# Ledger of designs, part 25: designed miniproteins, single chains, continued (2)

Each design is a single chain, and the fold is of that chain. pLDDT is the mean over its residues in the fold that is shown.

## One batch from the design tools (miniprotein)

Design m4844
Fold by ESMFold2-Fast:
Structure m4844 (fold): chain A 74 residues (1-74)
Amino acid sequence: EMEQARLQAYALALMSEGYLALRNPKTPLSQIQATLAELQELAADPRLPESMKQRLADFIAEAQRAIQERLAAA
């Protein structure tokens, strides 16, 4: 259970950093892609509760849309 609390805190911190990066148009696409990859690995961890996995899935989908928009603008 202590392990789950640490994973949840880490997931929330990564999502917060990801949201800040997505809101900044000067953030390099490679940095957003690296954060997305870390979030995808975290979402695959069986120790995460289902509610947190759903939150991660929603954020991953949002980040993927932002990447597609940036690629279309290039």
Scores: mean pLDDT 77

Design m4845
Fold by ESMFold2-Fast:
Parts: sequence; C-alpha cells; structure tokens
Structure m4845 (fold): chain A 63 residues (1-63)
Amino acid sequence: SKEEEERLKKIVEFAEKWKISFGQAKKLFEIKNPSEEQLRELAKELGLSLEKAREMVKEVKEM
C-alpha cells in the first residue's frame, strides 16, 4: 500500500541517520512503547548506551 511504502521510506531514512541496519530501524518502528527491559535489550543489540537508545525511541514516537 501507499502507506506501507511511505513507512518503509521513513525507516530507511532513520536507519541512515542513526547509522544502523534497516532491520534494526524496522524493529524500532514496531516497538512503539518499549519497557525499560526492552530498552536495555535494544541498547545492547545496537551497541549503544541506554540514554542513546531512549533518544532514538523518542524520535520514532515523534515520526
């Protein structure tokens, strides 16, 4: 769908901005309200600080 294509474009742009893989960015867009445990797991997966992971999630919520 057109909405799906626009969503994919946003995911690609987000991945490029944050220098992460498309798959990692897609997972972030699917996890709209991560718990503290999910944020810790995400930070570990991405090799980021917990603070940086929170920043990324906040940005996704604003998109």
Scores: mean pLDDT 79

Design m4846
Fold by ESMFold2-Fast:
Structure m4846 (fold): chain A 59 residues (1-59)
Amino acid sequence: LVEQARASLAKAEEALAAGQGAAAATGGYDMFVLGKQAGDEELAERGRELARRGQEAAS
């Protein structure tokens, strides 16, 4: 789970860097949810911030 979450977070960050805001927002939100479920506050915060930045880029 953790390894897959890290890979998904990296892909979402790459999507944001590539201008794919909607993909980054979706990936970030998924990581926020997984972080909350796992009790991983760092993962949850990174996912939430990535979702916010992706949403802004998509808007």
Scores: mean pLDDT 77

Design m4847
Fold by ESMFold2-Fast:
Structure m4847 (fold): chain A 64 residues (1-64)
Amino acid sequence: MFTEEDEKIIREAIKKNGLSKETFEEVGKKLGKKAEEVQKYYFEKEVEEGIELIVEGVEKTIAP
């Protein structure tokens, strides 16, 4: 089970390093979890939080 602090670590790593397999592997190592579990949890949390996935919002955060 992931905690709120685990979620923050995941989000910070993705924001800093980008959304990639390597990022999930590094986070998984820090949290003692499998990279696949970290990736699945991240995407499930994105959906659960009701992120609108507005293109404008994504563009303003990262660029494209």
Scores: mean pLDDT 68

Design m4848
Fold by ESMFold2-Fast:
Structure m4848 (fold): chain A 81 residues (1-81)
Amino acid sequence: DELVKKIIEAAKEAGYEAEVKYEKEGGKEVVEIKMRGDGVERHIVYEKENGEESLEVKTEGDESDEANQKRFEEAKKKALE
């Protein structure tokens, strides 16, 4: 979907490798995005059920590149608009 595509594009622009899993079952949709780059790994889980949306972001690794993180967060914000 559009949101997933925007997030993948944002990750690639930030120099991350992106893997996406999309599951749709009945009225429930789950999008799991795993991105890795610059020693940091991010897992984004987006769930939509009966019109309710939730987004969870987990970061693992040594996050020392403030500029790279800021660029990623900005791209993510743009994708969610």
Scores: mean pLDDT 65

Design m4849
Fold by ESMFold2-Fast:
Structure m4849 (fold): chain A 62 residues (1-62)
Amino acid sequence: MSREQAIAAAIRLITRFKLDTTEFDEIVEILLSAPDAATAARQLGERFGLDPSEVKAIIESV
């Protein structure tokens, strides 16, 4: 994904799941480093205790 898409997804994830804004940079880097949306969703789910299916839907919405 593009950096702009990763930023948009990170903002939506923080808002939807009430995450700490200090996590923004880590979320963006995970989104940029992952080879696909499913891998990014799994990594974010494991790191922040989120449902990977909900995370993937947000990533795919940007």
Scores: mean pLDDT 86

Design m4850
Fold by ESMFold2-Fast:
Structure m4850 (fold): chain A 111 residues (1-111)
Amino acid sequence: DPEKARKLLDAMAELARENSSPEELAMAEQMAADIVKAIENPDYVLTPEEQARRAELDAKMQAFAEKNKDEYLYLEEFGITVSKSEALGALVGKMVDEALQPRRDELAAQK
């Protein structure tokens, strides 16, 4: 059920935005940007500075996942409870999809 799954992920993404700190949202945005860059440039070699930044971001994300491992959010629209980590993952996924949508639309327009 792709439509129901999309609505669920969208609702989880909004729940993450409402229940996340500015620092957690900034890290989600940076993760989404890194994923988009990797998709657009699969053979790109990270600079030493980019590698250090990525390692720092990964460490911060791991620390936030550990801090939030027992934090759950209730998604009223679906009557389910989701972990904060799952909701943040849905937010990152939505950010990636939104960033890639213009390129998908261009490919679709080629018919």
Scores: mean pLDDT 75

Design m4851
Fold by ESMFold2-Fast:
Structure m4851 (fold): chain A 80 residues (1-80)
Amino acid sequence: SELEEELLKNRDNLEKTKELVEKAAEKAGASEKEKLIGLATVELEHWLEENPDISDEEKRKVIEEMRKKVEEEIAKLEAE
């Protein structure tokens, strides 16, 4: 809950939000895959916050592209 409040307060600062998520994930013993998903979620949320006037169609496309990018990065991690 405290972490959630801190993340919300820093939502406009993408780099700090990513740092907080990464630090929390490492403390929790999260995998690289879990960290990657968490960071991608933060980037998507930040992009939506910066682009509040986008259409539902564009929002859907951005979410789909982010999902595909995350899946491709996970596949790379699993191949290494």
Scores: mean pLDDT 71

Design m4852
Fold by ESMFold2-Fast:
Structure m4852 (fold): chain A 69 residues (1-69)
Amino acid sequence: MSLSGKEIAEKLLEYMKKNNLKELNREQIIEVLKEAGMSEVTARAAAHDLLKAFGEVLKEEDLRKFLEM
């Protein structure tokens, strides 16, 4: 199963809101995307790309940028 960038951002924001988190690390991103139906390989690749673009952790502000595009 393949998720769009917007779908990824929505799932990660939902997880942050549910768990009262301000940021997500690589392991949390991978776990959320696997629960959303991505394979481990695809989830790790998506987490790598997001963290390469936005730094060591993924912040709510970074995810909102995907939803505003």
Scores: mean pLDDT 77

Design m4853
Fold by ESMFold2-Fast:
Structure m4853 (fold): chain A 54 residues (1-54)
Amino acid sequence: EERLKEDEEALKKQIERMKKNIEYAKTKGNQGLADRLEREIEAMKKGFEELKKK
């Protein structure tokens, strides 16, 4: 369970990085990339929540 907390912190850092990439992609007019990254974040959050249930 200690490992899970470290993974959670690493996940938060990854999500923050992806949010910056989404913002940058939108600034460059690359809405398709922004939408893809948003789906990736949603999938990562859902997967992590399902892992926590074990």
Scores: mean pLDDT 78

Design m4854
Fold by ESMFold2-Fast:
Structure m4854 (fold): chain A 76 residues (1-76)
Amino acid sequence: MDYQFFVSQPGVDSSEIIDKVKEIAEKLGLHDIRYRRINREIVEVYLPNVSEEKVKEFVEALEKEGLRVSTPTEVK
């Protein structure tokens, strides 16, 4: 299934947020992630063909690194 969520961190630019998210994704073996800058501080993260369990693992890893993550939504 495909999933999307939003990531932000107070005082951090969206380009730097993308770099942090990519680093965490690589550590978890996630390669086909798509990123869209919504504004200066908010990034949309799109995850094609992932399990719900893998999305949960990724969100927990992002939150542990101090990133604010919205509730992931399944994209149909």
Scores: mean pLDDT 84

Design m4855
Fold by ESMFold2-Fast:
Structure m4855 (fold): chain A 96 residues (1-96)
Amino acid sequence: MEAEEAAREAARAAGEGSRRAWEAGDVRGSMGAGSAATSAATGSTAGEGALGARSAAESARRGAELSRESGNEEGYRAAEEGARGAEEAARRAEEA
């Protein structure tokens, strides 16, 4: 996979996690995952494809942890799936 494409994929996965966490009422988790989506998008467009994807994966994982801390289990699951998607996309970007 091309690094920029994988970084976009990471941004999309983190954004999806953020959206689902928000729908579950988990504002803290959604903010964390949203930050990850922004980071991945910036990395992609700034020419930091693989590095941007890795940063997005780390931030998405942080968003999942914030959801867990807020006690919103539904939001945590949504953010966790977003984090996993971002991590997989980052891994593909590193191998590209």
Scores: mean pLDDT 65

Design m4856
Fold by ESMFold2-Fast:
Structure m4856 (fold): chain A 72 residues (1-72)
Amino acid sequence: LTNEEKLKLITEYFDKAIEAARKGNLDEANEYNSKAKELFESLSSDKEALKVFIDGEVDLGVEVLKVAVNKL
């Protein structure tokens, strides 16, 4: 995979993780989050990769919190 392809995959994995979290499937969300982290670690010196990763983690975290609140 090229670095450009890895950046695209990180975004795709976060999109899938967020969708899984919205459905209440936290196991699947965690799996996709882990895949995004593995790709990001291979790009850890890339500023664009860092921005994409941070944005994805923030969005996913918000969705996980919404699911948790709805279960209370």
Scores: mean pLDDT 80

Design m4857
Fold by ESMFold2-Fast:
Structure m4857 (fold): chain A 86 residues (1-86)
Amino acid sequence: SEAEKKRFEEELEQQAKEAEAEIAQYTEELAKQVSPEEAQLLGAKKAAEILTDLIKKLLPESENAKIDAQYDALIAKLDAAIEALK
C-alpha cells in the first residue's frame, strides 16, 4: 500500500540519521584513544556494519550471501589498512 511505502521510507530516513549519528559519536570517542587515522578506519568499519545490516533488511534473503561476501571483503581491506598504521 502507499501508506506502507511511506512508512518504509520514513523508517529508512530515521535509520540513516541514527546510523550517521552513531558512527560520528563512535569515531569521536575513538579519536581520544587512537590516532585520527585509526579512528577514521574504525569508524568506517562501524559504518560498514550498520549499512550492511540495513541493506539486508531492504533486499531479499537470496542476496544475503552476496552482501556478506562484499562486507567481509571490505572489512578485510579496512583491517589491513589499520594494521598498516602500526
Scores: mean pLDDT 80

Design m4858
Fold by ESMFold2-Fast:
Order: C-alpha cells, then sequence, then structure tokens
Structure m4858 (fold): chain A 81 residues (1-81)
C-alpha cells in the first residue's frame, strides 16, 4: 500500500469508528461496550499508522483522540438526560 492509500484507509477507519460508536451510544450501549469498540479500532489504526511517518502517526493519534472525545461527550449528554 502507498502512503497515500494508508492515509485514506486510516481516514476511512476513523469515519467508520465514529459512526459505529455513535450508533452504539444511540442504541444504549454502556461505557464499557463503547470502550471495547474504541480499543478494537485503536488496534487497527495503530497497525496502519506505524507504517507511516512520525508526523502521520501523530496526526492519526490526534484524530483518534477527537473521536474518543466525541464519544465521551455523547455518553455524558445521554447520562445527563
Amino acid sequence: MSEEELREKIEEILREMEREVRRAIEAGASADEVDAILVRYAKEIRELAKQLSEEDQEEAERRFKRVVGEASRLLHRRRAA
């Protein structure tokens, strides 16, 4: 896979992770269930990102953390309702 293809694949995985996490939270998934989803995607992203530059690895980590933050915010909002 080219570096461009790896970056596109990581972006695709990040979008799928965000969708799956959002659907799980909307379906009433527990924090532990959401964490299990995040761990699975983290492993996938890390496996691809390690083949890229340090800068690309840091960018992938930042984007992953944004999805984790979104999930945490959605879980907190659901609990407050």
Scores: mean pLDDT 81

Design m4859
Fold by ESMFold2-Fast:
Structure m4859 (fold): chain A 56 residues (1-56)
Amino acid sequence: GEESEKDSKCKLALLRYKQLKIDYPENTEALEKAKKAILAECKGTPFEPEALELIS
């Protein structure tokens, strides 16, 4: 497809964070690490606004 490697990594980071929130909602350390991964992978992608809304 036309999706870049960075876009794919962003989508994966978003998926992992959503899974962690469902399975381990009280694991604040894991959630914080996942939020940092989203910020790093989604920066400059079309998904950055969605990512920022999700983790706020």
Scores: mean pLDDT 79

Design m4860
Fold by ESMFold2-Fast:
Structure m4860 (fold): chain A 68 residues (1-68)
Amino acid sequence: SEIEEAAERAMKYILSDPNLSDEEKAEIVAMYKAGITAEKVRAILEKYGAKLSPAAVAALKELLKLLE
């Protein structure tokens, strides 16, 4: 689905982001596995947005639009 493709793209950018620790990546993976929602995407952007690459932020914002 479009949502699954957008989520997969966002996760690829997050997991390859050098600005995030392994612990921060594990927390985001746990949120994703628990079921991604608009609220969780907003929480990720609020908590990690300043550290995430522009590509990761853009992918998360696109995912958020699809979940609204």
Scores: mean pLDDT 84

Design m4861
Fold by ESMFold2-Fast:
Structure m4861 (fold): chain A 68 residues (1-68)
Amino acid sequence: SAHDAMEQMSLLAGEAEANADNPEKLQALLEEMKKLYEENRDLLSPFQAKQVETLIASLEAQLAEAQA
């Protein structure tokens, strides 16, 4: 369900925070988030889709900083 997908997104975001200094782990988490978003896109409300896009963008920025 959309709710289950959003719950999984929140868990992945939490793992990203716990692994902020690990670029390899952040890359894997980012790929998992993008896959989960693609697979569940049709189930998400516009508000939920915006939340997921914001989380992905935040993780991409975090990954870029960790790689610098």
Scores: mean pLDDT 83

Design m4862
Fold by ESMFold2-Fast:
Structure m4862 (fold): chain A 114 residues (1-114)
Amino acid sequence: SLEEFKDLLIRQAERIRRLVDEALALARAKGDDALAAQLDAVRAELDAAIAGIRNAKTVDELLAAGDRVVAAAERAIALMRANPDVIPASLVLELEIELGMLQIVIGVTKLIFE
């Protein structure tokens, strides 16, 4: 049961990370070094949070790591929305959808375990 929720959270976090990687690539291609540095920092936060999900031994550790993915994704969305000349609205929408899906998995995890 805990392993199934780990797998779900990892899959959602990896989807979010791929979208942040795409945004980072766009920032780099445009030569927006400031945005690229900020998105790279979010990517590092996501990688740490995903490692936290993989290493979680309790539901509380799993939920804490999931909440860190949410915080990083919200930061990425804010950065992307602030730079509409670099980041297309479609990519922001995809990230918002994946964040919504992640929040559903977190909510279901809380409901089942506490």
Scores: mean pLDDT 90

Design m4863
Fold by ESMFold2-Fast:
Structure m4863 (fold): chain A 68 residues (1-68)
Amino acid sequence: DGEEAARQAREFGERLLAETGSRGAYTAGRSGAHDALLAIEEGKGDEAARQSAEAGIRAAERLAKQGV
């Protein structure tokens, strides 16, 4: 569900911060989780929430690889 996707995005960013020191990854994962939960609260549904969470995960991975 959307809440699970949000949790995974947040945890992924936290994990990348712990493993690589990337604060950008932490922020991106947290932002994706926030947008996912907001999509649910606004009635946009689980699909929109998953898309937001996945965008956050992709951004977190990219930022960690860039060293930011």
Scores: mean pLDDT 86

Design m4864
Fold by ESMFold2-Fast:
Structure m4864 (fold): chain A 95 residues (1-95)
Amino acid sequence: DQEAILQKIQRAREAGENGDLETLRELAREAGVPEEIIETAVEIVRIAHEMGDKELAGMVGGAVVGVPLAKSLTDEEKLEIFKQLLEGLKKIQNK
C-alpha cells in the first residue's frame, strides 16, 4: 500500500528529528524494511542527532521507511547505500 508507506514516511521523519529510535524501528518494520537496513539507518539517525542535525536525522528516518518504494535497487544495494552514508558520517564526526 503506497499511500500507507507515504504516511509512515512523514511519521518516521518526525521520529528521526526527535531521536525516537524505537518508533522509527517500528514504522520501518511495518513498511517491510529488512532488519539490517533498519539498524544501519537507526545508527545514522543516532549520529546525526548527536551532531545536532535534526533535519538530517529526519531525512534518514523518512528514507529508511521509504526503502520499499525504491524498486530499481536490490535490498543488498539499498543496504550498501546506507552503509556508505554511515561510514561518511563517522569520518565527518571524527574530524
Scores: mean pLDDT 84

Design m4865
Fold by ESMFold2-Fast:
Structure m4865 (fold): chain A 94 residues (1-94)
Amino acid sequence: MKVSVSLSTQVVGDKAVVTWRMRVDGDEVAVLLGQLSTQDTAIKALKQFPAGAREASFTATTPLGQTVTGRAIVVSKETGETVVAEATIQTLPP
């Protein structure tokens, strides 16, 4: 099973909107969770998606100047294998 996660950010006023996206290639999915965290908040957003989903996305609003970590937690229906993929983004422009 291959799991890919990506983050993008857009500044809206005094805040950032972070978009979490993921894709799964290979095995059928039993469990799919998406998580966003910041250095100050371990779970800023947590979303569960339907079994069998191979692509998913959600958004969360964060303060500017934050390091945001996105995780995809996927469990294979065929093997019971758990795969965690991570990406990190800054909510300020470089």
Scores: mean pLDDT 79

Design m4866
Fold by ESMFold2-Fast:
Structure m4866 (fold): chain A 83 residues (1-83)
Amino acid sequence: SLELSPEELLELLRRAAEEGRAQGGPRLALAALQLLAGLPLSEEEREAVRRALERNRELMEKQPEVPPELVEYIETLEERLRA
């Protein structure tokens, strides 16, 4: 089960946006929350979430230790984005 709060989700996506120069930190976090809730996203929102997830994957590959909860969160978003 995902136990990430909206605040933790915002922080993860904000950090990815800052480090990757990805745009729309708060908007991107809102889109990810909508995706987790099973709500529809626009094509622009889907693309923004996809790029943020790819950036998070790149950042995780460069880190020696990654929390299992972060991996589960990213995998869940990737699954829902494909649906």
Scores: mean pLDDT 62

Design m4867
Fold by ESMFold2-Fast:
Structure m4867 (fold): chain A 90 residues (1-90)
Amino acid sequence: SRAQQLADEALKYGEIASKGDVEAAEKAITLAMQAVREGDIPGASKALGLAGIGYAKAGKTEQALFVAENARRLGDKETADKAIEEAKKA
């Protein structure tokens, strides 16, 4: 489905973002929010959590915490918690 394609692309950018790539984090968030609108919440929530890890590694603590909280609310507590812990290291 379109939702699954958007979620899969969001996850690919999320994986790149999780290494500290802020541009990939922004793309992952945009695609994840589109996937949520199209009905794929699980893939989108994980992509948001991965983007949060990316922001945290880049020193963008406020953006990391904001995105991680959104991932948590959508159901990905594990990746969101990793983003929060990474943000605390800064």
Scores: mean pLDDT 85

Design m4868
Fold by ESMFold2-Fast:
Structure m4868 (fold): chain A 102 residues (1-102)
Amino acid sequence: LEELLEQLKSPDPEVRVEAIRRISRLETEDRVRALPALIESLKDPDPRVRVAAIEALMTVIMEDPEAAREAGVEEALRESLSDPDPRVRIAAQSALLVLESS
């Protein structure tokens, strides 16, 4: 996990996207530990990174919705509904629907 969190600071957006995808494949405990970093990635300058972050947050919402709520994922996703990129807005809407159903 620590190496992947360092890769989120890479100047290359492709490296940041891959790091998020690798985080989303970790065990639930490690993904929960990554929640603050994934929430920060929702503000990344590259929309591909922001979409990847929402997809990773979705995996936590599906397995531990209470941990996601406690970390502030719902509020962060609501901010993403106003994102300039329509793909980010659609991803955020889908994630919020899953969270509200949990």
Scores: mean pLDDT 84

Design m4869
Fold by ESMFold2-Fast:
Structure m4869 (fold): chain A 87 residues (1-87)
Amino acid sequence: MGIVYVRAEPGKLKEILKPLVENPEALDKLKRPGDSAEVTIGGIKATITLLSEDEVRIEVPAEDLDKVEALLRSTPGITVLASEVIR
């Protein structure tokens, strides 16, 4: 599994992420730290977990990590903090 940790501009997390996902209404489940939502990013199934008001963990298949990380790095208002592969 691939994991990307990202920070959005303060108060802008959902606004910035909604255009990146095919099912933006799923992001409305992210109300407090620990909440998670299943989304599709560019045809890739992902799980987004809220870590703080402006930070999320995005879990994707390991083979799709580089593609998702590149998309996030090219998105204005997003900072990629770290990425890792777990097995």
Scores: mean pLDDT 84

Design m4870
Fold by ESMFold2-Fast:
Structure m4870 (fold): chain A 57 residues (1-57)
Amino acid sequence: SAALERLAAELGISPEVARGMAEAVLTHGELGLRLAVRDTGLSAEQVRRIAEILRAE
């Protein structure tokens, strides 16, 4: 998605990493969020924004 690609570029991550991160949050909830934050260094808010874009697709 164009929105996911744009946000990934703004955050300095690849679209593939952003999609995997969003899928982890949508599948595993809080655990997915915590792991994504740990692995990427992004804030919980930034990871939630990525997940919301994928959820809206």
Scores: mean pLDDT 80

Design m4871
Fold by ESMFold2-Fast:
Structure m4871 (fold): chain A 79 residues (1-79)
Amino acid sequence: MLDPLELLKRLKEAEELFEEGVKKKDKELIKEAIEKAKELLEEITEMMERVGWENVDEGFFELKKKAEEIIKKGEELLK
């Protein structure tokens, strides 16, 4: 199973890049944040599918939701 603390650190890195990109109007930072969030989302989803959704801690669902929010907001800004 993936380490929740490692996933949380990766989410925070993506969130920080996204916030910096928005503040600086830097499209490259926003793109990097989206890419990191997509990688995180893919790994969480693959883990959930392997262990079964009923065996996944609630914290993983929150991490997935936050990663999806970064992707959606970032893609909207890059239109």
Scores: mean pLDDT 80

Design m4872
Fold by ESMFold2-Fast:
Parts: sequence; C-alpha cells; structure tokens
Structure m4872 (fold): chain A 64 residues (1-64)
Amino acid sequence: SMEELAQRRIDMARGAAEGITEITRAVSETTGDPDAEKITEEVRKRSREVAEEVEREIREELER
C-alpha cells in the first residue's frame, strides 16, 4: 500500500539520520578533534531536523 511505502521511506530517513550521526561521532573520536562532542551534537540536531522535514513531506503527499 502507499501507506506502507511511505512508512518504509520515513524509516529509511530516520535510519540515515542516525547513521550519519554515528559515523560523525566515530570520525571525530578517531581523529581526536577537540570539538568532537559539539560537532556530533550539531550533526545530530541537523540530521534529525532533516529527517522530520522529510517525514512531514511524505505524510503531506499521502493526503493528496
């Protein structure tokens, strides 16, 4: 169904945001960046905002 396809896309967007944050943390920790925590937090916030935006757009598309 269209709802199942939409949910899968939303889940993928959320998973991608989590993955990007996890990779960013690993890279920052490995390189010994003194701002690692701040950079990771900023990436986590922005990735979450993008995932939420994508979810909103997908849900709006379903209502058409």
Scores: mean pLDDT 79

Design m4873
Fold by ESMFold2-Fast:
Structure m4873 (fold): chain A 60 residues (1-60)
Amino acid sequence: SSSELEKKIKEREEQLRADNESLLAWYKDRHPDASEEEIERLQALLELNNEGVIEYLKKR
């Protein structure tokens, strides 16, 4: 059902967001000299990748 698909998409979005936050925190810890711009670019890249994953799930 569409309700089931919506649930799966929401769960995937939440998981991808959590993974991004964990990865960014890990990267900042390992690279304390990284500029804010570098971190923002990494975040943008991860978010773009996640959007692609979600779009793929919606289209199959």
Scores: mean pLDDT 81

Design m4874
Fold by ESMFold2-Fast:
Structure m4874 (fold): chain A 92 residues (1-92)
Amino acid sequence: SLEEAKKLKEKADELFREGMRAYAQGDYDRAIELFEKALKYAEKAAEITGDYLHLASVYQALADVYYKRGDLEKAEQYSNKALEYARKALES
């Protein structure tokens, strides 16, 4: 439902903000944990609303953290997912 999607998006946004704070503090492990949790809520919300741009932003945040950790393979994988969903948002 639209009300369920709103609650899922609110949870995703809260976790994303917490992840951004952890990232700013250099706590990359905590940032990854929070962004992965945000991703699960954002995916469920996107399935209901078609809001893929929000989902793309979470994937890009994960790419940025993995890049900072030197995990270039995961950084590339998440960056490619971010681009895929950003394109889907523009075509939807």
Scores: mean pLDDT 88

Design m4875
Fold by ESMFold2-Fast:
Structure m4875 (fold): chain A 68 residues (1-68)
Amino acid sequence: TPEEAARKGADALYRAARGEPVSDEEQQAFSKAAEFGGEKIAQYSTEAGRLAMEGDREGAREALLKGA
């Protein structure tokens, strides 16, 4: 489900922000969803990336949850 996918994505993003490994398969699935899911998914990915660059990992997690 979209909600379950967002939760898994948020967990992966949270791990990456902590310097923990994220599986290549999980990253590839997210990237494919962004490419084929259209503007909304692309916007969520961009927003999460921007927040991560600012050091706001909780904001990035919230952005993914709001997108679900």
Scores: mean pLDDT 63

Design m4876
Fold by ESMFold2-Fast:
Structure m4876 (fold): chain A 108 residues (1-108)
Amino acid sequence: SKELVEAILDTIIEGLRKGLSNEEIIDYTLDKLVEKGLIPEEDEKGRRVLRAYIKTVLEIAKHKYPDPKEIAEKLRKEGYTLVTEGTVWGIMAELAPFKEKLEEIRKI
């Protein structure tokens, strides 16, 4: 949902401003969304899917001109095997209304 996407971006911005690394941000964001009741407490498989989503959002947000193919290839090499070019493209479409929040992430 639009509310969930916005909450993911806001939590990423919060964690980055606290000085967390890109890797720490993924688990921080997931745990904060569970604490706020925006997502259910997922099993290990559900958490893997959500970690891949948050990692993809973070990579897209860090690039002024994100390339879906390059991001997918990078993340798959890092072990995020669920991420395809189509996955990145779809997430980019979900992030399109939040250009201002993506710019904030790039500035941190």
Scores: mean pLDDT 83

Design m4877
Fold by ESMFold2-Fast:
Structure m4877 (fold): chain A 80 residues (1-80)
Amino acid sequence: DEELTRRVRELAEQAVASDPATAKRLVEEISRLIEEEGASDEAITTALRLSSEYAQKHGEEGGEARRLMAEAARRTLDAR
């Protein structure tokens, strides 16, 4: 779904630009969308890339966000 892919990208971009507390909430929403709506490979790849950028910017707190996105992406791919 193109709309879902766009939504995931938008939320991930906002997360990278946000403070750790806001980013954590956005990452949780991205994980929810990926798992429940079956996001495309493009959306999953975009979320993982942006979560890596977030981890680089925010250190330890960013690492948590990256881990959550990676786990959601893996679960979605495994469910396919």
Scores: mean pLDDT 66

Design m4878
Fold by ESMFold2-Fast:
Structure m4878 (fold): chain A 113 residues (1-113)
Amino acid sequence: MRPLTLGLEFEGDRLTLRVYDAAGELLAELVVGDGTATLEASHAGASVSVTAVDGEIVEATESELSPAVKAALAETREFLELVIDPLLEAGHLSERGAKSLRAILEWIDEVLA
């Protein structure tokens, strides 16, 4: 069994990714649709929130990162790096949404560095 589990759902070009811990607690939620992507992650008082529109970060806030939040961000990053292009090719993600997801991926890299 994996220590983190991922749930992915999509409706047309709207995509939601959720990351859960081993107890089923929601650690991170990423929603993308209509060129906007929003990522929120929280655990035990540590939190991050970032919003990208048309490939640009428009809002970002972070508190002190817990190991659980860092793990959820790392899993989200790894998943996005693998799936953005396949989802775009399959028509489950718009080009605007793909740009916003790539902006969030780059932001996660900055936060985890």
Scores: mean pLDDT 80

Design m4879
Fold by ESMFold2-Fast:
Parts: C-alpha cells; sequence; structure tokens
Structure m4879 (fold): chain A 75 residues (1-75)
C-alpha cells in the first residue's frame, strides 16, 4: 500500500540521516530528517529529536533545545 511504502521510505531516510549525523554531516542529516517527516508524519517526534541532536553537535544549543521541545510536544 502507498501508506506502507511511505513509512518504509521514511524509515530509510531516517537511517541515512543518522549515518550522516554520525559522519559529522549535520546539514545533510537535517535535510534527510525533514524529508522523512514529510513522507511519514508519525515519525515527527523521532525526527525532531534527531534534528535537535544535529544542532547540538554543531554547538547551536538554543536551536537544539527548540527542536527537543517540539519533539516532546509531537509525541
Amino acid sequence: ALDALNRRDAEQLVTIGRALLNAGRYDDSIRYFQEAMKLDPSLTSDTLRNIGDAYKKQGKYDKANEYYEQSIKAS
């Protein structure tokens, strides 16, 4: 089904995003997490947390905290 395909594709984007995050490619990782949220909104909480982690690793703590708060509200 289209819904199942969107979820599977979104999960793959999250996996790639986490790999990019671990490789220090923070802006690329954020882009992949945003695309995952667009494909499957049920992943919004997890992807917002991952975007927060990307900003935290860049030293952008205020922005990271904003995304962590959004992640909690989305759950």
Scores: mean pLDDT 83

